# Designed miniproteins, single chains, continued (5), part 62

Each design is a single chain, and the fold is of that chain. pLDDT is the mean over its residues in the fold that is shown.

## One batch from the design tools (miniprotein)

Design m18142
Fold by ESMFold2-Fast:
Structure m18142 (fold): chain A 68 residues (1-68)
Amino acid sequence: MLRPLAEELLEAVENGDLQKVDEIVRKLKEMGVPLDELEAAFREVAKEKGLDPRTAEAAIRVIRTAYE
């Protein structure tokens, strides 16, 4: 369940869709997903998709800001 949401979150961040980022973060909070688990899943998805590490790290920073 977490991985598909992490993928959607990555796409939203890449597109600058802050509204969708907020929606996904809200759903993850309702599911009780800790930020560290989300970060781990996000890094794994980014690696599998061949995303540049700097872009992935920037996306994680945005997620951290939005998640809290």
Scores: mean pLDDT 76

Design m18143
Fold by ESMFold2-Fast:
Structure m18143 (fold): chain A 100 residues (1-100)
Amino acid sequence: VEKLLEEIRKLMEEMGEALKNKDIESFEKYLKELEEKIQELIEKLNASPEIAEIAKQIREELIKAYEAAKAGDLESALEHFEKAKELLEKFLEEVRKIAE
């Protein structure tokens, strides 16, 4: 589980860098990898519906960031990405509590 948490954090950092560099293709690749890692973590921990809902909200915000970036609206993309980062920290805190 700890390795998955590290991989998820690293992917989020790489997504932020790709977004700032307007590398939409890398952002999309990291988004897919992040979704897979989050889903794997939820399944391994048999996480509650409440934790799964936070993961859904992260996905929604990241998709909004991706769509805004594709449209050339980098400001909106960064705002949605920051919201996804806040939701991810909440998700990781809840996951760490049940992984202990």
Scores: mean pLDDT 82

Design m18144
Fold by ESMFold2-Fast:
Structure m18144 (fold): chain A 94 residues (1-94)
Amino acid sequence: MKLQELDELVRSILKEVEKAIEEANKTPDLKKQAEIYRETADKVLKKARELFTKALNSEDEELRGAYFTVALYLADIASQLRKKAEELEKEAEK
């Protein structure tokens, strides 16, 4: 796998996140919005874990570093999405 393939994978993941956020924003139910954010966070975190595994199995040192960097980046995105879900849950409770 080349750095270009990793870049394409990241772009695909970010596009899925954008679509999920758009779907959440169309929903008037705050609990439903929170569920979409939580599910999206879980999916992104799973993909981050897969990239950590690829990093450990990579023979290319440059690719290994790239996989770890991207995995950390996706883990941060997942954390931000979970935080947004928690905020929406608090608003729904009023």
Scores: mean pLDDT 84

Design m18145
Fold by ESMFold2-Fast:
Structure m18145 (fold): chain A 94 residues (1-94)
Amino acid sequence: SELDELYEEIKELYKKFMEALENGDLETAKEILKKMIELVKKLKELYPEMAPLLDVAINQLKKAYESEDLEEMEKYADKGMQAVEIAYLEYKAK
């Protein structure tokens, strides 16, 4: 399904984001975060019932994007991904 495809895309981007952080590549990490935010916004547009949790995800990912500290960037990105995961699992539990 498009939901499953978008969720897998977001997870794969998060994996690449974590790899960029491990390598100290702040520029690549921010480019990946921007793509993740765009996919989460698309997910919210297609599945409005997920909006409250996806809004939390978008806010956390934006905080990660605005961070210049790698630890804070990881912390906020992790919180954003947790919100995406909860939204996805709640939707699939129907």
Scores: mean pLDDT 90

Design m18146
Fold by ESMFold2-Fast:
Structure m18146 (fold): chain A 71 residues (1-71)
Amino acid sequence: MEALKRQQEEEQKRQQEGQEVQRLIQLVADNRDDAEVTRAAYERLAKLLPSERDALLAAGDARVAEAAARA
């Protein structure tokens, strides 16, 4: 019984989180010179997508290093 409730809730939540993920990606692209914004965005992405956490954190570190090298 609770499994059906959970599944419907997950569908709606997944759609909302998909929109948040897209916004975070756009923020990173627009503010790539801002190391703090880039780091925060990748940290949020890692929390939203735990299966890809290690890859997202590694990508975030690389982007932050690039921004720091420019500054």
Scores: mean pLDDT 73

Design m18147
Fold by ESMFold2-Fast:
Order: structure tokens, then sequence, then C-alpha cells
Structure m18147 (fold): chain A 96 residues (1-96)
């Protein structure tokens, strides 16, 4: 079940539609909250590189809800702290 939802999100995150990529990150956020950290992290990492700052901002929200004690989570937050969007960078820095 979780693997099927991650597969769906992995397909949606590659869509040319911003709405589809935003939905992908929303699905990943729900799965992350349910403890499927290992399944969501690789796809959330892809979302942090999205050309649309709204998709990256939602990815930041999803990542920020994961355990900050996980080195993989902290590494993604450090990368987002260098984001070209000033608001994304500011929020990521506040979480570190």
Amino acid sequence: MAEEKVKEASELIKSPSVKDRYEAVSILGELGDQGHIDLVLPVLREATKDPDPRVRALALTAIGSLPLSDPRVRELLRELSKDEDPEVARVARALL
C-alpha cells in the first residue's frame, strides 16, 4: 500500500503540471507522517530541486515534519537553506 502510493508520487513528481507535482509532495507528506521515512526521502529530495518554488516550499514543509534527528532530513534542510527563493531558504534555516 505505501509502496504503491510512493510509486504514484514518483510518477506525479515528473509531471509537467505544477498541480500534479504539488499533489505528489502532498502524498509524500502524508506517508512521512505515517513513518514511511525511507520510502519518501528519495522522492522528497527530487522535489527540493523542482523549478517551482511552491513545490519546493511544500517539500520543505514535508521534510520539516520528519524527525530532525535523522541526518538525511538535516542534509535536505541544509540544501534548502541555500535555496534561490528567499522565503524557502529562510524557513529551512529556522528549522536547523
Scores: mean pLDDT 86

Design m18148
Fold by ESMFold2-Fast:
Structure m18148 (fold): chain A 64 residues (1-64)
Amino acid sequence: MEEAEALLEAGRAAGDSAAVELAEAILSGKLTREQALQGARALADSTLHPAVREAALALARALA
């Protein structure tokens, strides 16, 4: 999933551990679509990093 890969890169670049953990969980198939969508929305609401917020919103849009 390109959006989860983009979130992983954004999270690593920003040092946002929550973004990295969410992206890795999605890419490893540990989360359902519903859990991934909820996580992406929560991350977009809480992150202070603009690049992470953009990636999380893109992921949420792809999963909706």
Scores: mean pLDDT 87

Design m18149
Fold by ESMFold2-Fast:
Structure m18149 (fold): chain A 105 residues (1-105)
Amino acid sequence: SELEAVLAALDPGSQNSVRILHEAATDREGLLARVRAHLRRRLGRELPEELVEIAAEMLVLASAQDLALKALLQGKEEYAEKIFKAAQEKDWQRVLEIVKEWVKE
């Protein structure tokens, strides 16, 4: 699939960032459930839903920032800027489309 081809072109850390962004764009409820479970395991208690949503938002933003930084480190400055701008707008689908364009070059 197109997603699998994109993942194959990236390192494991960036692959995880793409998977998180894909979940944010296509299955927000699934992402929230996974973040809630992870936080419960790490902290030994359940958090209020508001804090789970904040943690998920932080994770998604950090994932987009990781991809922007990776593009910059590979000399793909225009892709880094486009990813950063899409991330500021919280347009995770657009971040994924920009990453697809970047890895095809």
Scores: mean pLDDT 86

Design m18150
Fold by ESMFold2-Fast:
Parts: C-alpha cells; structure tokens; sequence
Structure m18150 (fold): chain A 62 residues (1-62)
C-alpha cells in the first residue's frame, strides 16, 4: 500500500531529509522529479511507487 511504501521511504532516508520533504509537502509545495528519482534509487522502489507514497503523505498533511 502507499502507507507501507511511505514507511519504507522514511526508513531508508536520513531523518532530516525525510522531515524536509514532509514539511515541503505540508506547505503544499511539490517535490521535484529529480528528488523522486533519487528516492527511487536509494530505496529500490519504482518512480511510480515513490510518487504514490508522496501523494499519500501530501493528503495526510491536508
């Protein structure tokens, strides 16, 4: 699920990096395609899985 994918992203990133991304999304700011690709590379997830998880995170912040 998107929630499970989000927890995998949280576990794989430095806490400061994840909090910065979460704060950006909570402010209604998009995450760049370059950042999405970097997360996919670091986690082994697909770009689509990362995007779905970030949309889920955005919706939780609204």
Amino acid sequence: TAAETLERIRAALPAATFERIAARLAAGQPVSAATVRRIAELTGLSVDEVEDALVYLYLQAQ
Scores: mean pLDDT 84

Design m18151
Fold by ESMFold2-Fast:
Structure m18151 (fold): chain A 75 residues (1-75)
Amino acid sequence: ESLKAGGAIALAIAREEAERIAAAIPDEQVRKEFLERSEELLRRGEEAIEAGDWEAFQRTLAELGELMREAKALA
């Protein structure tokens, strides 16, 4: 499957998960910081897809996953 098709689906799933995690964070400031960082990483993921850069895309998904894991500990 092409990076463009598979990557877009992966980013859409990640965006939905980030929104769910954010909704569970009771601290408004922490929630806002989490959403801002998630949006930055999702944007980098989109740029990696456009560039056809699998390595940058995988690295970005790994960073996003770690960010989500940390945020879940705060919820």
Scores: mean pLDDT 82

Design m18152
Fold by ESMFold2-Fast:
Structure m18152 (fold): chain A 62 residues (1-62)
Amino acid sequence: SKEELVEKARRALATSRDAATRAAAGELLQLDKEGANEEELREAFERVRKSNPAAAEAILAA
């Protein structure tokens, strides 16, 4: 869900030592702050997964 993805991104931003993971998490949180809907967040996350699968997995594991 949107809420779960936002929570995972917030945790990843706070705890990850990987700069790329923090940047990706920060982008998802910024989109949520700007009022992005579930589809927009899912599309943004899929862009992360395509460019950096490890960062996407780290966000989901947070």
Scores: mean pLDDT 87

Design m18153
Fold by ESMFold2-Fast:
Structure m18153 (fold): chain A 64 residues (1-64)
Amino acid sequence: SEKVEAIIEKIAEATGKPKERILASLRAVAAADDDVVRRVAIKELSEASGLSEEEIRELIDALA
């Protein structure tokens, strides 16, 4: 979706990492179905990108 693409692009810009790597990492977190892994990833991505934890959670849920 357009919203997912925009958020991933913003994370890529903020972190300096390739968009493809960010997408792969988010899909891995979504597939893991582990609350601890999900929580850590949400916090780290929120801090790195400046996006809210809610925005990151919605992004991961959209990729599940």
Scores: mean pLDDT 78

Design m18154
Fold by ESMFold2-Fast:
Structure m18154 (fold): chain A 77 residues (1-77)
Amino acid sequence: MSLAEKAEKAAKEGEENKEEALEELRREAGLSEEQLREAERLIERAIELFREAAETGSEALARAALEEVARLAELAE
């Protein structure tokens, strides 16, 4: 798959799984309402960046999206 196709798939999967991911963070990690709000922002930002990467073919934007995903993972620790 091209970078654009991979980024588009990541954006769609992020949108589909956003509510489930937030529910898991609430149940498994015991995140506060403030932390859940931050997690939602990180997910939304990653989805936006993956969409931009899909439209432009930009590796830099795909990398930026992965950095937001990494921040979300750190929040869950």
Scores: mean pLDDT 79

Design m18155
Fold by ESMFold2-Fast:
Structure m18155 (fold): chain A 92 residues (1-92)
Amino acid sequence: MSEAERESKALLLLRDALTPILEKVDAELAKKFEELVTKAAEAATTDREEALKLDEEAGKVLKEILEKATPEQLAALREAYAAVAAKVNAEL
């Protein structure tokens, strides 16, 4: 598997793990995050510069959601992120 393909798959794993938790914080921002991460994953194999821009925009949206999240929601997001990182390291 290429590095770009691994990055694309990692972004989709992150999207699928985080989005359900983010929706409970702010449904509109969570949808925007999902759309940006999906576009970044698609761009990862075709346009590296565009993928980096979309990833940066997704990060800004994530930061806004995190500022609104409760301590319990933040803990759930950290656990979900750690689980994705472990999967990426083990499977990709």
Scores: mean pLDDT 83

Design m18156
Fold by ESMFold2-Fast:
Structure m18156 (fold): chain A 75 residues (1-75)
Amino acid sequence: SGEVVEAAGEMYRAVLQNTKDPEVHRLAVEVVEAVAAGDLEEAIRYARKLMEASREYPETYEAASRFLQAAEEAL
């Protein structure tokens, strides 16, 4: 849905603004690509990994958490 696409974009923007961690950036890209492919289950899997990798970056963690909530509601 457009809401999940918007949430993925907001999450990706927050990641870019709040960390330079290449692994966190890679996981955020995986979430965006999964959403673009229409694979919400894959997007949720990567969003959970993104949250785990973001424990030291609270704004990135919160953004990933908000995306996860939106994606789970869309299932």
Scores: mean pLDDT 87

Design m18157
Fold by ESMFold2-Fast:
Structure m18157 (fold): chain A 90 residues (1-90)
Amino acid sequence: SKLEEQLKSLEEDLEGLEKLVEEITKEPLTPEQKELLRQTKEQLEGLLGKLDELLKKAKDDPELQERLKELKERVKKLIEKIEKILKENE
């Protein structure tokens, strides 16, 4: 379905951002890596907005709503992880 294709695209975007955070945080952060983490957080906040719009469109699809809510929780956890890392590296 069109909504499933949009969900898959958002899942792929999130997986890319998760991998980026893992690669950046292996060693003590440079100023450039801190800026990249701030930009990654902004992109994740954008993904939350897109997920909320898809949740509105998926009102009649309980399975898709559950998948979108699970993806939204993954995004929130990654934002919290980035915020903690940035705070510890101020």
Scores: mean pLDDT 85

Design m18158
Fold by ESMFold2-Fast:
Order: sequence, then structure tokens, then C-alpha cells
Structure m18158 (fold): chain A 64 residues (1-64)
Amino acid sequence: MSIEELLKRAREVFEQIKPTLTPEDAELLENVIKQLEELAKKNPKDQRVKQGLEALVKQMESML
């Protein structure tokens, strides 16, 4: 997946799991996603940002 596809997937999975999360966990995950979105805007081909997004998406998908 590209960084753009990973960002879209992260948001889609987050919205699906959000109703099952505590408000604190939801805020934490949303802040992590926002930070990765801002990093991706600054460097759209950063492999570290891509790896972070892949790990985050995998972790959130495990909650589905």
C-alpha cells in the first residue's frame, strides 16, 4: 500500500473500532493518526512513516 492508501485505511479502521474504545483510547489513537498524517504531508515517501502506518493499521485491524 502507498502512504495515502495506509492513511485512508487507518481512518476507516479507526472509525469502525471507535465505538468500542474508551474515550481516552480513542483520543490517543486519533492523535497518533493525526501525527502520522502531518508527517506524511511533509515527506510523502518517508519509509518510516509508511512502516508506522502499516503497524498502526495492523494493530487496529486486530481489534475488528
Scores: mean pLDDT 82

Design m18159
Fold by ESMFold2-Fast:
Structure m18159 (fold): chain A 61 residues (1-61)
Amino acid sequence: MKEETIKEVEEYIKEKIKNGKMLTADDARELVEKLTKAGFSVDEAMKIVAELTLKAIKESL
């Protein structure tokens, strides 16, 4: 479940970045909530979203 949720969040972020869109605050909130429902803490979820966003931006360069 946790690994599947991380993959879903990563795919969502990659698709947004690929289409030239930036993550909104609402997008970040929804992704954090999805990760916390999967069993991550809020701090862990925020870190995962930040790391995956940076990775997606770096891979687009």
Scores: mean pLDDT 80

Design m18160
Fold by ESMFold2-Fast:
Structure m18160 (fold): chain A 68 residues (1-68)
Amino acid sequence: SDLERAKAMSREELLEALRKILLDAGVPQEQVDWIVEILRKHNATPEQILATLRGLLVLEGKPLRPLP
């Protein structure tokens, strides 16, 4: 599952995966940079990072994508 993959990754690996998925989905770079910095600043958990990714893809009308 995506959550199991996320838990196996380091925070930085997971944040890089989130960045790549959002950029590939067409989310503006400035918005992606802001999101990554907020998650890093607040020491977001794997569950919080994954929930943020899924929520943003749904709200922007983008397809849900698995972690790499």
Scores: mean pLDDT 77

Design m18161
Fold by ESMFold2-Fast:
Structure m18161 (fold): chain A 84 residues (1-84)
Amino acid sequence: SKEEAIEKMRELRDQALRAVERHTDPETVERARQTLDEIYTSLVEKLERGQISEEEAIETFRRSLRTVLRTFSRRSGVELPEVE
């Protein structure tokens, strides 16, 4: 369901932010949170409008998370959160 996809993306976001919090300063965490929130909101809107499938939304968000976390992890040691 759309609700399950939204919940999965929220879990991935929260896990990513917890990982960043362990390895970076609060300012960097805030930047990561803002970036991830923007991506999350955009994908939720697309899901609600029927413009994207549940699977496509989750995979797109995962890809975006990898890109964001890779940028931070090069200096902070942050790892990509696990799904399931």
Scores: mean pLDDT 74

Design m18162
Fold by ESMFold2-Fast:
Structure m18162 (fold): chain A 63 residues (1-63)
Amino acid sequence: MEKALVVGKKLEDLKVGDKVEVLFEDGRRGRGTVLKVDEKTAIVGATLEDGTTVVAEVVGEVK
């Protein structure tokens, strides 16, 4: 599963069904929906700029 950072929100503020922007390690951006929240991570289904859909583990926030 790809790892990503959430843009403009804290991990602890994420809830299932939230619409979020995510940033991947390679600099790609995606927009999607929070599917699952754990104590330290969230799972997001995101669509990339090229139309590709991915499931990503959000491990932090953009600084």
Scores: mean pLDDT 80

Design m18163
Fold by ESMFold2-Fast:
Structure m18163 (fold): chain A 72 residues (1-72)
Amino acid sequence: PVSRALRAAAEAAVALGYDPEAVERALLRAYLQHPNGDLDTMLRAAGEELVRLLGASREEAEAIVRRAREAA
């Protein structure tokens, strides 16, 4: 579930034009900060890292998180 959600988040971010390697680093950081977190905690962290590391807008981060949740 978490791995599928994070893969969907990565694909959505790349589709918006973000660099695949930078996206992977942001999502990996979220995972490492919450290795035992539930899906909601992980997706919230992923959205925060996308904004912090890639400069994604809050609207883009929310759309990516929504897509990831649907894929989980």
Scores: mean pLDDT 80

Design m18164
Fold by ESMFold2-Fast:
Formats: C-alpha cells, sequence, structure tokens
Structure m18164 (fold): chain A 107 residues (1-107)
C-alpha cells in the first residue's frame, strides 16, 4: 500500500508512523478549531504555536526540548482557551508524535 511505502521511505517503525498519522489528523482538526476562535484568542494561539515551532527548530529536534515546549504550550493554551479542551488534546497528540520521531532519529 502507499502508506506502507511511505513508512519504509521515512525509516520509522510502525508505532511511530501510526502516531505521525494521528498527529496529521490532529493538526487538521486543530486548524479548523483555531479558525472558529474569537479573533483575539486566535491571534494569541497562533503566536504561541509560532514561538513553539521556532524553539523546536533552533534546538534541532531534541526529545527533551520537544517535551518541555509541549508542556509549556499546553499550560498556556489552558489559560487562554480553557473552554476548548480538544485544542490541548490535539497539541498533546502532535507533540507525542514529534517526541517519538525525534527519539528514533537519536538511535
Amino acid sequence: SELEKQREELGLDKETFEKLLEAVKAAAKMAELIEKLPPEKKEEVEKLLIEAEKRIEEAGLKPEVIRKVGEELIKRLEEIVPEEPELTEYVRVIFEALVAISEEKEK
């Protein structure tokens, strides 16, 4: 199948690849939810996501940095959009996949 070929080309194990697919789905749902937020909260959330991405990029995909950034991002989202627990769950799924990928890259 096409998905099996993509997994082999990326060199990821099955469990890590399945986490990546769940993260892709979570990212799409997260984007839809962010678009429905009030403009002020949308801007604040987008700014936090950009800052998180920069921190991960600058650190070079280190598992410990990804975990720390994810935990800090979730805490900030709970403060800004406490009414949207699905948003923090999507972020958790995405960061769990990033951690798994980064750990495979270190082996």
Scores: mean pLDDT 82

Design m18165
Fold by ESMFold2-Fast:
Structure m18165 (fold): chain A 97 residues (1-97)
Amino acid sequence: HHMSEEAQKYIDEALKLAREVLPEAEANRERMRSGSPEDQALYEKAEETERVLAEWLQKELGLSPEDARLIARALVFGPLDKAREIATLIEKAVREK
């Protein structure tokens, strides 16, 4: 995939933040998965959102399946403030590609 240096910089920053929040994102995901029937319904929608987002990141930014899943999981299950920071970096990467 042909990516600009600026887009790659934003992707690298997003991956760094995603790795930092991954343990919390996985804990949030597990809490929803093992929660009430309402939590389980939200979990199923969130899992589908993660899948669609990871596919979009692979297609749009040329990320590996592993990197795309990492970012998607952080965006869907991570703490809101950090998910917003990651989303902003991804938006910048999309503009600079």
Scores: mean pLDDT 86

Design m18166
Fold by ESMFold2-Fast:
Structure m18166 (fold): chain A 80 residues (1-80)
Amino acid sequence: LVEDLESDDFEVALAAAVELVRQRAVEALRKVYEESDNPIARELAALGLQLLGESVATKNVLSPAQRKRAVQALLEASRE
């Protein structure tokens, strides 16, 4: 899952972030947010953490379409 979150394929990375959010894997998401050199992985981890109630900063690294897709998918996962 963490390896997939660091994927160059946005949909693969998003699917991994969705699974980590569904599992409430706050520690794994925080580790990616703090330690990852991949800006997309870090942004997806930050969005997931925010939806799980964590106070973390995001950057504008995703396109508007990617951000809308990510927020929708991660929000749905956070409600499971």
Scores: mean pLDDT 81

Design m18167
Fold by ESMFold2-Fast:
Structure m18167 (fold): chain A 104 residues (1-104)
Amino acid sequence: SMQKERTKELVKEMLQEREKAHKEAIANAADTPELPPAERERLTEEALRELARAAEIVDELLNSELEEEELEKLLEEARRAFRRAIEATKPLAAQLAKDGVETL
């Protein structure tokens, strides 16, 4: 119960952090250089890898009984994976906005 609530709070926090980061990236889209296709592919692959990692850790957090030390470690690892995914998607969000896409 407490473990699930802490996991839920982490996911909510990360979704809010993503929304804020993407909103800022979109607001600055006009001043953002064009990304070469190879860089767009690299960032997409990085984002997908980090999101998959975060999803696996969240699944473990929701479906396992963890000791406090392991719980804290996995929460931090999930947070890092989510943040890496957000960083990889920021330039992609800016490019989509520049191309006239209002939502991702």
Scores: mean pLDDT 84

Design m18168
Fold by ESMFold2-Fast:
Order: structure tokens, then C-alpha cells, then sequence
Structure m18168 (fold): chain A 72 residues (1-72)
């Protein structure tokens, strides 16, 4: 997917995590911003890919925590 698509996914995850009061929202936002900056430079394609996977992994954990909170 395009870098814009990845940023959109991460931004949606940040909004969900933030609405649930999870500190992970700030960590995902940092990873999104670093990914967007790295994606502007073609020489940083590997760094951008690593930041993308880190953001998605942290986002999945935040989403899991939100689902667990909804069951209580």
C-alpha cells in the first residue's frame, strides 16, 4: 500500500486508542510521524518499512487492549 494508506491506518488506530485512554496512543503517533518523515526519503525505504511494522504491531496491541476493556 502507499505511505498515505499506512498513515491513515495508524491515525485511525491512534484515535481508537486515545478514546480508550491508552498511553500506547502517544507511542503509535510517534511511530506514524517517524514513518511519514522516513517515507519522504527514498534512501530510507528500509527504515520506513521497519517503522511501518512497528506501528502496526503496537497498534494491534492497543486494539486488543481496547477490546478487553469493552468486555468488562
Amino acid sequence: GSSRFTSGVLSNTIAVARSAGLPLADEIEKLRDEFEEASKDPSKSKEALELKFQGLKTGAEAYKQVQELKKK
Scores: mean pLDDT 81

Design m18169
Fold by ESMFold2-Fast:
Order: structure tokens, then sequence, then C-alpha cells
Structure m18169 (fold): chain A 75 residues (1-75)
């Protein structure tokens, strides 16, 4: 599956595990598939939300600060 391969590649790029739990968090936010794996893999990583949002915008993904913060928040 091309989409799954792309998601796994993005997760690997950001040094994060591709897991069903992380994928469920990403799907809840409505983030585009191309960047879903990167965000899913950041479940337990402390990042600056402003920096991550700016990075996503530079890649053509318009994610709100609230969406990024919700994705990074522990469940």
Amino acid sequence: DEEEARLRAMAAKYGAPYTGENLRRVRRTGIPPEFAAALAGLQDVALDPEFLRAFLRAQGVDASRAEVEALLEPV
C-alpha cells in the first residue's frame, strides 16, 4: 500500500515508531496522510508546537496550533 509505505517512511524520517496507537491519534486530527506518520511518531516527544506547526506549513500542511498540541498531548 503506497499510503502505508509513505506514512512509515515519514515516521522513520523523524525517528519515531509507526504504531496503531500513534496512527489512531493522527487520524483523529484530520492531518493529511503525507505527514500523518511523522505526527503519529511524535506521541511521546517533547517538541515546541510553534516549531512543528511552522515546519508543517513549510511542507504545505496547514495544521492549527490546537491540532498540533492535541496530537502531542499524552492520553
Scores: mean pLDDT 53

Design m18170
Fold by ESMFold2-Fast:
Formats: C-alpha cells, structure tokens, sequence
Structure m18170 (fold): chain A 64 residues (1-64)
C-alpha cells in the first residue's frame, strides 16, 4: 500500500469516526482514532457494514 493510499484511507476513517451513528461506543468495531493499521479495505468493509455507499465508493477508488 502506498503512503498516499494509507493517508486517504485514514482521512476516510476520520470522516466515519466523526459520524455519530458510526462512532457510538459498542455499536461499531471502529478502532480508536490515530490508528496506524488503517487500510482502504478495512474502511470499505466498515462502510459496507454501516450502509455508507458513499464511503464505500471512495474506499474502492483508493484501492484502484
């Protein structure tokens, strides 16, 4: 994974983590902010699980 892909995946995860519906304690498997292991695939899987096709499309674009 390129540094650019990792940075883009982290930016997407920050948007997801800022969503009250996705960031509630116990409601999602989102790791804590500032995580070093964020991948575009992980963001894609979360977006799909939480019904966020907009974020899923952005994660797929990072993987392309």
Amino acid sequence: MSPEQRAAAQALAEEMYSDPALGRPGDSGLPVRGWDDVTPQLVLDWARRHGRPDLAARAEAILA
Scores: mean pLDDT 66

Design m18171
Fold by ESMFold2-Fast:
Structure m18171 (fold): chain A 70 residues (1-70)
Amino acid sequence: LTTEEKIKLLENAIEAAKISKVAGRVALDELRRLGILSDEEYDAMRAALDAGDLDAAIAILKKKIEELKK
């Protein structure tokens, strides 16, 4: 995957999380499978989604996007 493709998948995961916890979870599992998220990032995202803390979940994904742009 290119950096641009990884960013697009992360942006798609943000939109999925806004739609439903199930869609957010599916997108999160794909990001982990593709190696875009570390195990630590995946666990933090799952915890935020399970808690219904959408702002925290989106913040984690946005931080990852900014890290990839460096």
Scores: mean pLDDT 82

Design m18172
Fold by ESMFold2-Fast:
Structure m18172 (fold): chain A 77 residues (1-77)
Amino acid sequence: SMREEARELLEQLEKLKEEIKEAIEKGDWERVNELLREMDEISRRAAELAKKTNDEETWERLKKIEAEIQEALKKAV
C-alpha cells in the first residue's frame, strides 16, 4: 500500500540522516553531497505519498528529518 511504501521510505530517510551526520563528522563532503542527492529523491517520493494519503504524521516526520539534517549542516562550520 502507499502508506507502507511511505513508512519504508521514512525508515530509509532515518538511515540516510545518520549516514549524513557521520559523513559530516568525518569531513567527507563528497559523501555528504552524494547522500543529500539520494535523500532529496526519497524525500520527494515520501512527500508525494503523504499528500496522496493525507498522512499528516508521515508529513510531519518527513519535515522533522529534513530540519535535523539542515541543523547538522549549519553546525558543520
Scores: mean pLDDT 83

Design m18173
Fold by ESMFold2-Fast:
Structure m18173 (fold): chain A 65 residues (1-65)
Amino acid sequence: MDALRARLDAEKEEIAKLPEARVLKAEVGGTNVIGIKDSLAAIGAAIRMVGVGFEDGSRVEVVEL
């Protein structure tokens, strides 16, 4: 847990440096795409026919591009 926490914090800092992560967070209304908060690597999968809903009421429905 402690090691995972440290890695998660480091990853979040790297993602926060990316304007893409910030834009997606603001545009999507928080986090409703798999991996947006944790890793942008999951965006490709999310864009391909995935929809997620969050307690914040945010939701993204994507169809294969």
Scores: mean pLDDT 44

Design m18174
Fold by ESMFold2-Fast:
Structure m18174 (fold): chain A 82 residues (1-82)
Amino acid sequence: MIEEFAKKAVTNLTPAQITAIALILTSAQFLLERGEMTEEDREEYARALSSLTGISVKTALRILSTLERIREAQKALAEGLK
């Protein structure tokens, strides 16, 4: 979950690991925005996150799904607030 992920980033990860995670998530966001993220891409990003953070691939997939939901919520909110 996002709260656990953020807490781990602050307390347990090195600056290099935090940077790598940020780059992976940014890359995933670009693919999601373009509608080009395949199931294989999603699995690869989940494995990369799992390797860097020590979380399970299942948890990493949940983080990616949450990121996608946040993007949709942000777009809906921006449209509603305009």
Scores: mean pLDDT 69

Design m18175
Fold by ESMFold2-Fast:
Structure m18175 (fold): chain A 70 residues (1-70)
Amino acid sequence: MVTDEEIEEVIELGRRRGDERLVRIAELARAGRYEEALVEAERMGNPDIAEEELAAKLARLEAARAALAA
């Protein structure tokens, strides 16, 4: 699990470098919006990723969480 300390370090790094996308990803994670943070991170690492492929990855993660909760 990502800690508040790790998130703050990423935000500071992003601000220092002027990397607004990195700051946004860290802020989404801090807000508990991990799915949106994952989407932004995946697109940053693979900007040509198809929306269908990204949706499939998120669906797999949600299915794993549901199985753990059951």
Scores: mean pLDDT 66

Design m18176
Fold by ESMFold2-Fast:
Structure m18176 (fold): chain A 88 residues (1-88)
Amino acid sequence: SEIEKAARELLGRLREVGAIAAQGLADPNTAELARRALALGSEAMGYMGQAIRNQSDVDRANELLQRAFALADEAERLAAEARRAIEA
């Protein structure tokens, strides 16, 4: 389904956030940004899981998936910020 396709794309993005954030956790100067990115990623996974469970209600599933993508966007922003700070 289109919902499952979108969920797979989102999972790939969240795995990348997790990898970047893991590097940030090792540095005291970026650990807080990394923890925030992981927290948002975890919340995004929660909404994604709810969207998959609610596939029969397309409108609800789409709303939950939109929330998951918005959280993933913010998690990626924080992870990118942590990555830049490590590389400085």
Scores: mean pLDDT 85

Design m18177
Fold by ESMFold2-Fast:
Structure m18177 (fold): chain A 70 residues (1-70)
Amino acid sequence: MISREELDREVRVALAEMKAALLLNIAKQHPERLDEVIAELRKWLEESTDPDVQAILREALAELEKLKAE
């Protein structure tokens, strides 16, 4: 039912979600690296063409910016 290309995309989206969660946890544990993590996620958002990946990255960036403000 799902094409091979669509399956590979779903795997990439799942990996992006896991990676974003790990980066959020790293930024929380290492506040001195918060700006670096924000810059990295912003770069990935600019390079990403997958709307689901972009949504994950935007959500992660919003959470990181909230952590920086608090």
Scores: mean pLDDT 79

